# Designs tried in a protein design run: designed miniproteins, single chains. Part 84

Each design is a single chain, and the fold is of that chain. pLDDT is the mean over its residues in the fold that is shown.

## One batch from the design tools (miniprotein)

Design m2904
Fold by ESMFold2-Fast:
Structure m2904 (fold): chain A 72 residues (1-72)
Amino acid sequence: GIEEQKQELLKLIGQALSLLGQIFELNIELEELKAQPVTAEIQERIAELEQQIKELEEQLNALLEQLKELEM
């Protein structure tokens, strides 16, 4: 019913905010690494962070699609 939809909406909003915070923190770390002298180790870490950001963005997009279905 409407009550169950409201509870699910609030839960998804909380999850989306958590994912946004994680993406924000990883992007800060990525920019700090890009400001350093280029080394093989730094390039590898940048690639790892870019992959983690992509995975989190995919999770966020899935949650946003669920939120759209619940918005009336």
Scores: mean pLDDT 81

Design m2905
Fold by ESMFold2-Fast:
Structure m2905 (fold): chain A 74 residues (1-74)
Amino acid sequence: MEKEKELLRLLTLALRSRDPAERERLLAQMFELISTLPREEAIKALEAFVTLAESAGDAELAAELRRQLERLKA
């Protein structure tokens, strides 16, 4: 529950970030936090985040999130 709120906060900051280096750091923090979740919860979170990034029009972020999702499914 607390981790889910932190993940959404990090995603929101990444979507708003104009600095590629800051965005990369935020994504790294988000992926590190996702790695601490049970596999099923991690997959659900990444699927939701891909949808949110696509809805926001951020194709680059959506692609990066999808790559992380595929790594978890392997």
Scores: mean pLDDT 81

Design m2906
Fold by ESMFold2-Fast:
Structure m2906 (fold): chain A 98 residues (1-98)
Amino acid sequence: SEEIDELIEDSIALLEWLARRLEAEGHHELAEWLREQAERLREAAKAKDYETAIKILEETVDYLEKVIPELSPELAALARTVIDNLRKAIASIKAQLA
């Protein structure tokens, strides 16, 4: 689905954007992990494996929530915004697959 592919591409852009912000504040390992999640999402989208894409997005949300207490207040706010957008993407993809 073109609409699902767009939701995944928007999610990839958000993860890459957050990774750049995290890396600027010295969170190199978390930034690299988010880039790895973005690449996994890109591969799932190419394969039209939307169930795997949902799983990757859910794993990314869960891990980001876990690390929020370790982030500065500014980065924590940005991470929460990304989490909210990823949750909306997950819900939209699931609705289109039902």
Scores: mean pLDDT 90

Design m2907
Fold by ESMFold2-Fast:
Structure m2907 (fold): chain A 81 residues (1-81)
Amino acid sequence: MEELEKKIKEILETIKNTKMLKIPDEVEEKIMKLMEEKHISVEEAFIEYIKENKDITVEDIKKWHEEALKMAEEIQKRANG
């Protein structure tokens, strides 16, 4: 499906641009299992996950990025005063 392929491309480009993400544990566990069972890269496993869970959106990726930034900021504030 062209729509799904476009969505996957957009999500992947968003991930590349954000550099860091707090991936939900359930999503991370499924990606790791795909990597281990199929011997594929993280990027390839993520594409497979999106194909199965087409409800994932660019907005979800952005939220995961914001969560990662908040966690990093809180840790640094506590360490640096």
Scores: mean pLDDT 74

Design m2908
Fold by ESMFold2-Fast:
Structure m2908 (fold): chain A 66 residues (1-66)
Amino acid sequence: GPATEEDKRKASEELSRATGASRSTAERTVEALVRAGIVETDDLRGVVEELKGLSPEELRALARQL
């Protein structure tokens, strides 16, 4: 189903924790993914798992590119 605000919050928390990026960077990345069309919970979860391997710098660059 559609990603909820709780799903987005958890995604941001997981990205921040896994990458070491700031909470603000992780939140902007999740918002950018949603704007890019990642609007379903399962799709968001899958993309977050792939992004957990990135550095904070790579996550910031991705958020700007999206």
Scores: mean pLDDT 82

Design m2909
Fold by ESMFold2-Fast:
Structure m2909 (fold): chain A 95 residues (1-95)
Amino acid sequence: SAAADALIERLGLDPAMAALVRAELPDAAAVERLIEDLDELLETLRKLKENPGDRELVLRYTALALRVSTVMGKDILSEEGVEEAREELRELLAA
């Protein structure tokens, strides 16, 4: 709850989006799972950079990106964007 509320405030989300974030991030364990998804997304992006034609990696990236983008309320289209999102969530857990 507290972690979700802090993220909502940082992102400036409207009430409808705030309700979705609260549903997806009800506790610290949910935030930790999202960080794990971001770590996997970052690893998948790095592998895709080496093998851009790998269909399995493209599908894995797409599924993870859709999941984390939905929860974070922003598009995660780059390695830098994934790293930034991960640090934001780690700061929320450390608070």
Scores: mean pLDDT 67

Design m2910
Fold by ESMFold2-Fast:
Structure m2910 (fold): chain A 93 residues (1-93)
Amino acid sequence: IEKLKEEVLEAAKRAEEKIKKSSASEELKQRGLEAIKDLKEAVEKEDADGILEASQRVSEVGLEALKEGDNELAKALNELAVKGAELAYALKS
């Protein structure tokens, strides 16, 4: 479970870096940063339901990034959402 937490936090850091470099709209960038912040807080609390909810929002922002043509940002956000979901399910087991 510690390894899954580390993977989520590393993926969150990469996603934050991609958002800062992204040409996506400022609104999309802000929504992404807020979702990542909520995810990191839920991870710290080991709140499995909060992690799942935040991971879903990260995934939604990733889909919007893909629609705006930022494939690198979309990939980073999708990887983060998948790792978040994996951690949440591990916490429920």
Scores: mean pLDDT 84

Design m2911
Fold by ESMFold2-Fast:
Structure m2911 (fold): chain A 77 residues (1-77)
Amino acid sequence: KTTISSQKVTLKAGETLTITVKNTSDKPFLVTVDLLNEKGEVVDSDTAIVAPGEEKTFTFTAPESGTYTVVVSRTEL
């Protein structure tokens, strides 16, 4: 099972965005976080396995000022 969520955020060049993902299930999750610019281009991406009951923090820095879309994909392993 894969769950995808997306949210828009407005950032200034050099601003950091922090995304925290908590796994409240009994299964490990493969989590991918993509930062997309206004054109839909992936400007940064990170991935990690989040164990049951754990949380992981992802940090991104905006390369340019603009409105970005953060896409979080969680896949049960």
Scores: mean pLDDT 84

Design m2912
Fold by ESMFold2-Fast:
Structure m2912 (fold): chain A 61 residues (1-61)
Amino acid sequence: MEEKIKEVLEKLKENGLEGVIYGVKLGLSRDQIIELLQKEFGASEESANTAIDIAEEILKR
């Protein structure tokens, strides 16, 4: 689990949206992705949820 979180973190640092997409693809929970965005980027819960919603829509298409 820690290895997956670390990989998502590295992706987030390079490209925030790609990192969120990668986290969703790896099966990280919404709560885990929100925690990562809040901890590393100071994102609000609202903005983190919006980023995840966008990533989920991209993956559906």
Scores: mean pLDDT 77

Design m2913
Fold by ESMFold2-Fast:
Structure m2913 (fold): chain A 83 residues (1-83)
Amino acid sequence: SVVEEVKKILDEMIKLAKEGKLTDEQLESYRKKLVDLIRKATPEQLEEIIKLLEENRSKLPKKAQFEVDVIIALAEIKLVVSR
């Protein structure tokens, strides 16, 4: 599911960040994947995704936190216009 794919991406980003391997190139790749998943998500899935992103945000370095904040905003905008 879209929610499971978001969770896997978050888990991978957190792991790479802990290992000091979350490069700008990887962060951009994950951002593009997350944006695509948001576009495909149902309203119910968007609510779950927003919660997952918010709960895991603090586990990421500041640069990745900024990218997550942008994705949360995109998901919230889509949720508002979809309902």
Scores: mean pLDDT 85

Design m2914
Fold by ESMFold2-Fast:
Structure m2914 (fold): chain A 80 residues (1-80)
Amino acid sequence: APTNVTAVDKGDYVHLTWDAVAGAEKYYVFRIYNGGAPEKVAEVTTTSYDDYTASKDYSYQVAAVKGSAASDLSNEVSLK
């Protein structure tokens, strides 16, 4: 799973960053609303993502992907 996932409130968007995972081809970004189920909001080949639909009630997790296989989700990061 990706490590050192951080979420920074920039006002108009949330800036997410994490450490690169060896062998990962891309990352799935998941958003969680107020303790609900994780929903995939992005697929990126970078170690960062900007969420322009962000709310204070959102938290985030990231998974590393190689081929068709996704890793376990990262630690959850919250803006609360």
Scores: mean pLDDT 76

Design m2915
Fold by ESMFold2-Fast:
Structure m2915 (fold): chain A 79 residues (1-79)
Amino acid sequence: SAADVEPLLAALDDPDRATQVAAAVALAQMLKEHPELVVEPLRARIPELRSPFARRVLAGLLRELQTPVGLELAELLDR
């Protein structure tokens, strides 16, 4: 649900890298299954993401999806 997205977005900046990876994997899976729940919250959060590591992991996973919106969000993460 939409309520599950905000904790995952916050976890991208977690001090623990395993938590960051788990959050990125969960967000990529949610984007694949329910893009309507993830696209706008993720787009709004990307400028605020502090972790270069989480940005790279999430961008790689979103590129693997090979969807237009996934590729757009991955490009935003690379900035």
Scores: mean pLDDT 85

Design m2916
Fold by ESMFold2-Fast:
Structure m2916 (fold): chain A 112 residues (1-112)
Amino acid sequence: KLEEKKKIVLSFVDSLRDGLLEGIKDEKLKKEIDEITETVKKSILENPELAEKLAELIENGELLEAIRLIATEVLDEEQIKKLLEILQEYYKPYGALSPIEEVLREILKERE
């Protein structure tokens, strides 16, 4: 059911946003992350095919592929660069988000 799939994808996007915001106290940067999040949510709500494919990837545990699809289909180059800067500054020392960083870097290289 499409509505259930949208709910799964929106919950995943909210979880990614919350995780990204956990280390950030800068209100301007929080606003920029919220703006990127709203762009993603709007795209999910307006594109049923995208929502269905993302839900399938999430349900199968293919979370990196879900992030890759969002970055490829929804995010522009400046948004991807901004997310990479955030990951490098706030999360790089722990290595936990290094697979996400690699995916974003790969997409950026393909767009050049």
Scores: mean pLDDT 78

Design m2917
Fold by ESMFold2-Fast:
Structure m2917 (fold): chain A 74 residues (1-74)
Amino acid sequence: SEEIEKLVKELVDLVNSGAPLPEIMAALQKLKEALEKEGVKVTDQDFMRLYKLAVDEKASEEELLEFVKEIIER
């Protein structure tokens, strides 16, 4: 989905720019809501992994999209 790819890019850009944690958390929440709107179940473990990849590990857009695809393809 182009919308999901856009939201992943927005999240990565916010983390790389050093945005405040509440703004990063809002972007993560938007990504979760967009996935759920498309009928994808995002578990608490999935959300924690997205946070860890994006914020702690500073994962690339490609790495985050790969994990998102794993969630979608369940």
Scores: mean pLDDT 84

Design m2918
Fold by ESMFold2-Fast:
Structure m2918 (fold): chain A 112 residues (1-112)
Amino acid sequence: GREEALRLARELVERAREGARRMAEGTPAEGLQVRDELVEEIERVAQRLLTLSPEDVQEAQRIVVEALERLARELEERGPRDRGTAYFLRQVRGHARRLFSEAINAARRRQS
């Protein structure tokens, strides 16, 4: 239900925030590893959302996409050193938007 969708969205946002910190503090190779870990977590969350209503999944998508955009913007505003991390977060954001949209479509088909 809605509470589960919101919990999953918040957990994913917290993982993305910690991932951004690890990317900013680590090597470029560690940054790529964190990006791949975040993508895998998004795929895992999207699979869990397949059992929820399309409306709940849409709310979760909005929260995640908006939070990732805010994190990327904040990093870009800090300076050139953080632009690589911002770029990776925008890639993660794009992947999240796509997978959540696929989950919404699957949920709508299930309710048809």
Scores: mean pLDDT 81

Design m2919
Fold by ESMFold2-Fast:
Structure m2919 (fold): chain A 83 residues (1-83)
Amino acid sequence: GPSEEQLEADVLVALGEIHLAIAKLTLSRAPPEKQEKLQELVNKLEKTVDEMRAAADAGDVETAQKLLEESVKLSREIDEVVK
């Protein structure tokens, strides 16, 4: 079976993917004047989640944790745009 480190990394990726899914939903519901800025932030979040998957595949939990922190920051920026 997978190592404890691999399972931990997989959980971090799953959390990042949840943030990305919520961000995409927020973008789809946003008024037209906010969509361009939200698309930019969603694109950054998608890249961050892709990098988390690469870190998880390598068993690099430390990098996956740092990238999840970046995902949380991007999610907060998205929330600020839609206020």
Scores: mean pLDDT 89

Design m2920
Fold by ESMFold2-Fast:
Structure m2920 (fold): chain A 97 residues (1-97)
Amino acid sequence: MSAKLNSKGEFTLSPPDGSTLVVDFEVPPGDVQRISVLRNGKPVPGERVEVEQLSDRRWRVTISGLTSSDRGTFKVVVTGSDGRERGPLGGTATVLP
């Protein structure tokens, strides 16, 4: 199962129990100080979120151990050194068994 991110980095999920979320996304040129994930407007704890840089502009976020209770609207937030959210974002969220 996969979903496209909108320009704000948002996507909706109904993950099955024991699944892993992988979000591959592209950021505009510039600095990246922090990448975080929100679910229904609340931060997902950083210890649950693995962040990997794939290239100068491409990043991957992985969240494992999802359950049906993790249903909702997710948002990837990219923050620059100025503390501001960067966008637009583009990418794909994929749920793996």
Scores: mean pLDDT 85

Design m2921
Fold by ESMFold2-Fast:
Structure m2921 (fold): chain A 80 residues (1-80)
Amino acid sequence: SPLEERVKELETLSPEEILEWAGRRLVEAEQAGAPQERLDELARLTQELLRLYQDPDGTREQILEVARRFLEVLAELEAA
């Protein structure tokens, strides 16, 4: 499925690259005029990714879990 392919792409990225990806996709969604409720959710998930990235006890698995949630919101937004 397209979502599974995109998840596999995220699994090839470093935590820094995932954070960069999320920030870029949030800016793109804002520029595309996405609904505020969706932008707020993407921003919240981006902040959670940043928190995990800066946390010495933060794991790659936790970052990937949040990135998958971010991707799900993006996929719903792109399908609308």
Scores: mean pLDDT 86

Design m2922
Fold by ESMFold2-Fast:
Structure m2922 (fold): chain A 80 residues (1-80)
Amino acid sequence: SEAQALVDKIREEYANIKDEKEREKFLERVKKAEEYVKKAAEYRFSDPEKAIKYLEKARSLLSGGLKELLDRQIEKLKEA
């Protein structure tokens, strides 16, 4: 599922961070982004515009591969 793919990517990115304080900051941003992704999932079929806005909020908190994954999800929703 999309949720499983996102969780797997978060675990991979977290494992690649060697600095403990940077890991903590990463987890804080990820937890906040995850709440936005959950809200986006709730609205995905009922209100795709609102879902896209939540994904954009999540994207603003992330960088690298996680941001790219969210960019792909936003584009798929725009195509729907």
Scores: mean pLDDT 76

Design m2923
Fold by ESMFold2-Fast:
Structure m2923 (fold): chain A 87 residues (1-87)
Amino acid sequence: MDAELEEQAQKGADTLEGASKAAEEKAKQLYKDPSQKDLADKYLQTSKILKQSAEMSRKDPSKFMEEALKAQQALDETQKAEEEAKK
């Protein structure tokens, strides 16, 4: 039980950390263009949410599912914002 939850949380946290770094780098690129400031802010905020979710999942594997749902929602909203901003 605990070992399986720990493994899921560890893999999930690794994925969330990778996504957090990608979102932060994307935000830095977007900040170079003033017209993309709102999208850049959203990516930066999503990066912080992803990092916090990864940390919480490592600290308490039982919370991984809740944290993963939060992260998924943040990513989905950010992807929608990017699609709209690029038109």
Scores: mean pLDDT 80

Design m2924
Fold by ESMFold2-Fast:
Structure m2924 (fold): chain A 101 residues (1-101)
Amino acid sequence: SIEEELLNFLSEKITELVLKYPEYTEKILEAIDKYLTSEGDKTKPLYELAKTIAEGYYENKEYEEALEIYEKTLKYLKSVNASEELIKELEKKIEEIKKKL
């Protein structure tokens, strides 16, 4: 499924990020816990997890990695008809990163 593909991708990016920048470990674990323990609509907790990972890459000037995370997350959120507000927030993040490339 698109969800499984996204979760596998995010898991890989988490592993790479914490190996390079271990200072992000606690923040990522918090975002994972919020995603796993959330009830009902998980789209916002998933976005927050993806955002936490992408911000880690962005802060370290790995803009292409941050962009890919947001683009794959946006594709998934659109496929599950996530809220318009959430979609717009993510599209804004993508445009901000594109200006750095």
Scores: mean pLDDT 88

Design m2925
Fold by ESMFold2-Fast:
Structure m2925 (fold): chain A 81 residues (1-81)
Amino acid sequence: MELDIAKAIVLIAAAITINYLERQGKTEEAQRVRDLAKRIVDAKTKEEFIKALQEGIDELKDVPEAKPFINALKKAIEMIK
């Protein structure tokens, strides 16, 4: 249940972030978030989920507009580990 809730929260945050980045014309950065969302959906274990979130944080660290999303990923890791 905790994994399902954490995945739902992160996927909602991803959808909001994608929409925001696209509105700012940051299509490449929006695609990075989409690719991360697919990896999150595909994660079957807590360990796979945490790994996907950690990889996402590293991949988005250079995108200032993604900072609220990165914070959501960090919160999800704290919630599930």
Scores: mean pLDDT 84

Design m2926
Fold by ESMFold2-Fast:
Structure m2926 (fold): chain A 90 residues (1-90)
Amino acid sequence: SATNQQLIQTFRDYSGQQYDDITRITRQRNNPDGGQSAVDSMSDQSNSVLQTYNDMVNNGTPSSTVSSTLQQQYDNFSSHSSSVRSSLNS
């Protein structure tokens, strides 16, 4: 649906911005291993969300189920992103 396409596009934009910010922060710190793990974790989680979306769409999952799943995964990613950012800025 148009709503689900808008939601996934918003997620792509949001996750990309978080990835760029975290990568910038880690490049400024003299501790690449911890920072790289954070970057990899963010990338893996965003890729998992996008793959889940593609699988649901390809399998004909009802639009309401797709919306609910994306909203939950968006919230989970947002919480994870905030935690990672807080840890890197502490």
Scores: mean pLDDT 77

Design m2927
Fold by ESMFold2-Fast:
Structure m2927 (fold): chain A 80 residues (1-80)
Amino acid sequence: SSAEAAEREKLLQKATLLYQTAVALRLLGEHSSRAEELNKKAEELQKQADEIMKQLSADDVKKVQEAAEKARQELEAYLK
């Protein structure tokens, strides 16, 4: 149904944002005296993303992981 498709899309978007944010916080931690605080927050967001991904198809999980890895590479290049 269209309602199920909309809910799936919201979960995909939420998982992607949580995973990308977790990755960004870890990268910022490498350049910050607050690394411990940032890494702890990143782990919390990663766990939330992982929980949502259990409700997604393998193809959607792959999309979340690929989007997060691409964002990580772009942010890492920017921070150098």
Scores: mean pLDDT 84

Design m2928
Fold by ESMFold2-Fast:
Structure m2928 (fold): chain A 76 residues (1-76)
Amino acid sequence: VEEILKRFQELAEKMKPEADALNKELVERIRKVQKESDEKLAAGEMTREQVIEETKREIADALIAIGDLLDKAFKE
């Protein structure tokens, strides 16, 4: 039983650098999309609904990437 807990902790420590890197990329990507959308909104090139849609799409893509990371991590 203790063996399972140790294995889990080892896996968590091993995954932490990848999870931190992915989170950093996600945050930077969302910030870029937000800034670009705000600029286009101010210029009248996008509607507020289009900005919301773009943000939702980026978040959805990020969640899929996290799911893929977890699938690969627990696939062996």
Scores: mean pLDDT 69

Design m2929
Fold by ESMFold2-Fast:
Structure m2929 (fold): chain A 119 residues (1-119)
Amino acid sequence: MLRDEQLSVTFTTAANVEVTVEIDPEKKQTTITVKFANDVEVTFVLTRETDASAIVELKLTADSVTLTVGVNEGSLSVEVLDKDGNLLASATATAGQVITAKASVSKDKVVKATVTIST
């Protein structure tokens, strides 16, 4: 039997930005932590249902990150957290929908976070 594709992640990186990806199969969670050169961190927590699949693209600049999640099958939620674990924005999308999560940083903190759903 063929295996279902879970997540595909593509990166467009910037200098001195660190990206860490952690997978927790039991919780069906993928955590993407972006650390900027100024030590400000933004964390994306992607939680999927069983057999859900999505394409993930991450675009980085020196002071911003854009996460785009195209849901192919099932449903998937995205939470945007700051360094202290505070929830800044969240959305849930289903098959055929796209989540766009954006965060911008300045000096010592996240200054803007947005999450939108489109078809």
Scores: mean pLDDT 78

Design m2930
Fold by ESMFold2-Fast:
Structure m2930 (fold): chain A 86 residues (1-86)
Amino acid sequence: SEEERQALIETAIRTLIEDAEIIAQEKGIVLSEQQQERIREFAERQAQVLVDAFLAKVSPEEYRALQERVVRELEALVEELYAEQS
């Protein structure tokens, strides 16, 4: 259903934002409103991709590869945002 799809997307967005906040805390940085917006934009794009792949019933191997890519891109984004604060 559309409600189920929306709930999955919202959950994925929250999870990615929370993961980014944890990474930022580990690096000892406080994210600005502009930096938080960049993380949110990333989370919205990647949550859509993850949910679409899940609903399309891609193989477990393909889904794992996609999850690993998203995590690497999130880590790279947080590192970029950290560098911008120096």
Scores: mean pLDDT 85

Design m2931
Fold by ESMFold2-Fast:
Structure m2931 (fold): chain A 65 residues (1-65)
Amino acid sequence: PVYFAAAGMATRILKSLGLDKSTAVKLGHQVAKEVTDYVKKNPLISAEEVKKLIEELSRAAAEKA
């Protein structure tokens, strides 16, 4: 499922950007929710575009943290 894959990927990216584990997990789940909502509205999105979206939203979340 897109949600759990996105949550795992976002959490790993957020940890790599220096966020602590607890904060990375919380923001990773928020990114996963946003990605899942986007995919529901854009069902023809490619896997590569989904990965790019996860990376972009994860970086934005880290910058605002």
Scores: mean pLDDT 83

Design m2932
Fold by ESMFold2-Fast:
Structure m2932 (fold): chain A 73 residues (1-73)
Amino acid sequence: SMEEEIQKELDELGLKPEEQKKVLEEKEVMELAAEYMATLAEEDVEKAREIAEKLASLPSLEEQKAFIEELKK
């Protein structure tokens, strides 16, 4: 599973448990963003670009996740 693969990579890097949790949350947000943008990329290039720029401008993972969830409406 994806969680097992990520855990193995983090263990190989020697990251502490708290750092591992942060990386897992960051990867979850990135995967949600990639999944949503993939549905738009071909027909709505401008919107996909705006989403990428907004995600990069948001200071926290919580705000990034909330933004993506709102877009799925």
Scores: mean pLDDT 71

Design m2933
Fold by ESMFold2-Fast:
Structure m2933 (fold): chain A 72 residues (1-72)
Amino acid sequence: SLPSDAEINRAIADIYEGLANVAKSQGKLDEAAELYRKAAEIYRASGPEFDDHAREVERKAEELQKEAEKAK
C-alpha cells in the first residue's frame, strides 16, 4: 500500500464519522449506524493504531441499530 493512501483513508473515515454524528443528531438511526460502520471499516484498514477507535465507532453503530429496532 502507498503511504499516502493510509492518510487519505483516515481523512475519509473522519468524514464518515462526522456524517454519522450529524445523521444521529437528526434521528436517522439506520443511516447513522451504516455511516459509523463504514467509518470503522476504513479506520481499521488505515492501520493498527486506529483499532481502538474503530472498535469504539463500531460500538456506536451497534447501539444505534438496537435503538432503530426499538422504534419499529
Scores: mean pLDDT 82

Design m2934
Fold by ESMFold2-Fast:
Structure m2934 (fold): chain A 108 residues (1-108)
Amino acid sequence: SKLDEIKAIIDAAEARLVARFPQYADLIREHAAKMKEAIEKAYKEGKTPEEILQTLGDLFVEAVRALDAHLPPAEAREATGVLSTTFYAVQLIIKGEPIPAELRAALA
């Protein structure tokens, strides 16, 4: 399902970020869990793709702000790069669009 694919992409991004920045593991897991919970809830409530995208966008902005507040600038930029790639892939799934091969490789 779309929800299972979205959760798998978020889980992979969480694992990658935790492995790269283990000192921020709790912060990374908190935002990943919040994103998965909010998206699952939106799908269960029958929200439109546009409403789910709005929820995702709000959570993305919150996660970027948290990274900028807690991580050193270079590490925050690297983490935000992973998060931006993840966000774009999840948006494509919500919209029913295929994930390009280059983007799928970047998620690995």
Scores: mean pLDDT 86

Design m2935
Fold by ESMFold2-Fast:
Structure m2935 (fold): chain A 92 residues (1-92)
Amino acid sequence: MEYLEEALKLAEENGEKEAAEYLKKAIEYAKKGDYLEAASWVAKAVRELIEKGKIEVAAKVLELAAKAMKEAGYTNIAESFEEAAKELRKEL
């Protein structure tokens, strides 16, 4: 949970209000144990950041979300997010 809250703080500090609202939804579902739905909301936040050209913020959000998923035992989702973050960082 701590990592998703760090991702939310990062979005808020960068003024990314829509991505922050999606990350709040991700945290709500993660608290309920619904990590598949939480991952879906993380993906929506990341898509919003990419569309706004906030590639570095999107990569950091994915890295933090991957850590959250790994701690929760969702290794496949964590690996997917790590791969997506690496691809985004190649554009920087």
Scores: mean pLDDT 87

Design m2936
Fold by ESMFold2-Fast:
Structure m2936 (fold): chain A 55 residues (1-55)
Amino acid sequence: SEEERQKLAELVRQGMSLPNDEAKKLFEQAGAKAEVLSEHERKIVYKGSTAYIYK
């Protein structure tokens, strides 16, 4: 849904400024799952929505 996408976008914004371990905890506490794909890439899933972030 649009609400899920908005929440995911906010989580991605917050997670971009955090180390991977802290970002993972942030996402998990919000009900999202974060997966580290590489040193510079993470995958975040919030319900039906997915985002990829690059550092």
Scores: mean pLDDT 72

Design m2937
Fold by ESMFold2-Fast:
Structure m2937 (fold): chain A 84 residues (1-84)
Amino acid sequence: SAEERRARGEALLREALRLAEEAIRLAKQGNVDEAQKLLEEAERLGVRGYLLLSSVGADPSALLAEIGRKAREARELIAEQKAK
């Protein structure tokens, strides 16, 4: 149903946000390889959540913007650790 697809899409985007935040924590600890793996998973879940929400006419823009902001922070921290 549309309600099930909306709920699933929202759950995927919330998990993507959680993984991006965890990637930030791992990057700050210098665990770059694990941070990159979580960031790749966050991006994969973000795409799937976006497609599900778009299929039911929901606007994922606010959650996607937050995920994108956290993902950019994680990428910056990963780059800083690699430049050491």
Scores: mean pLDDT 89

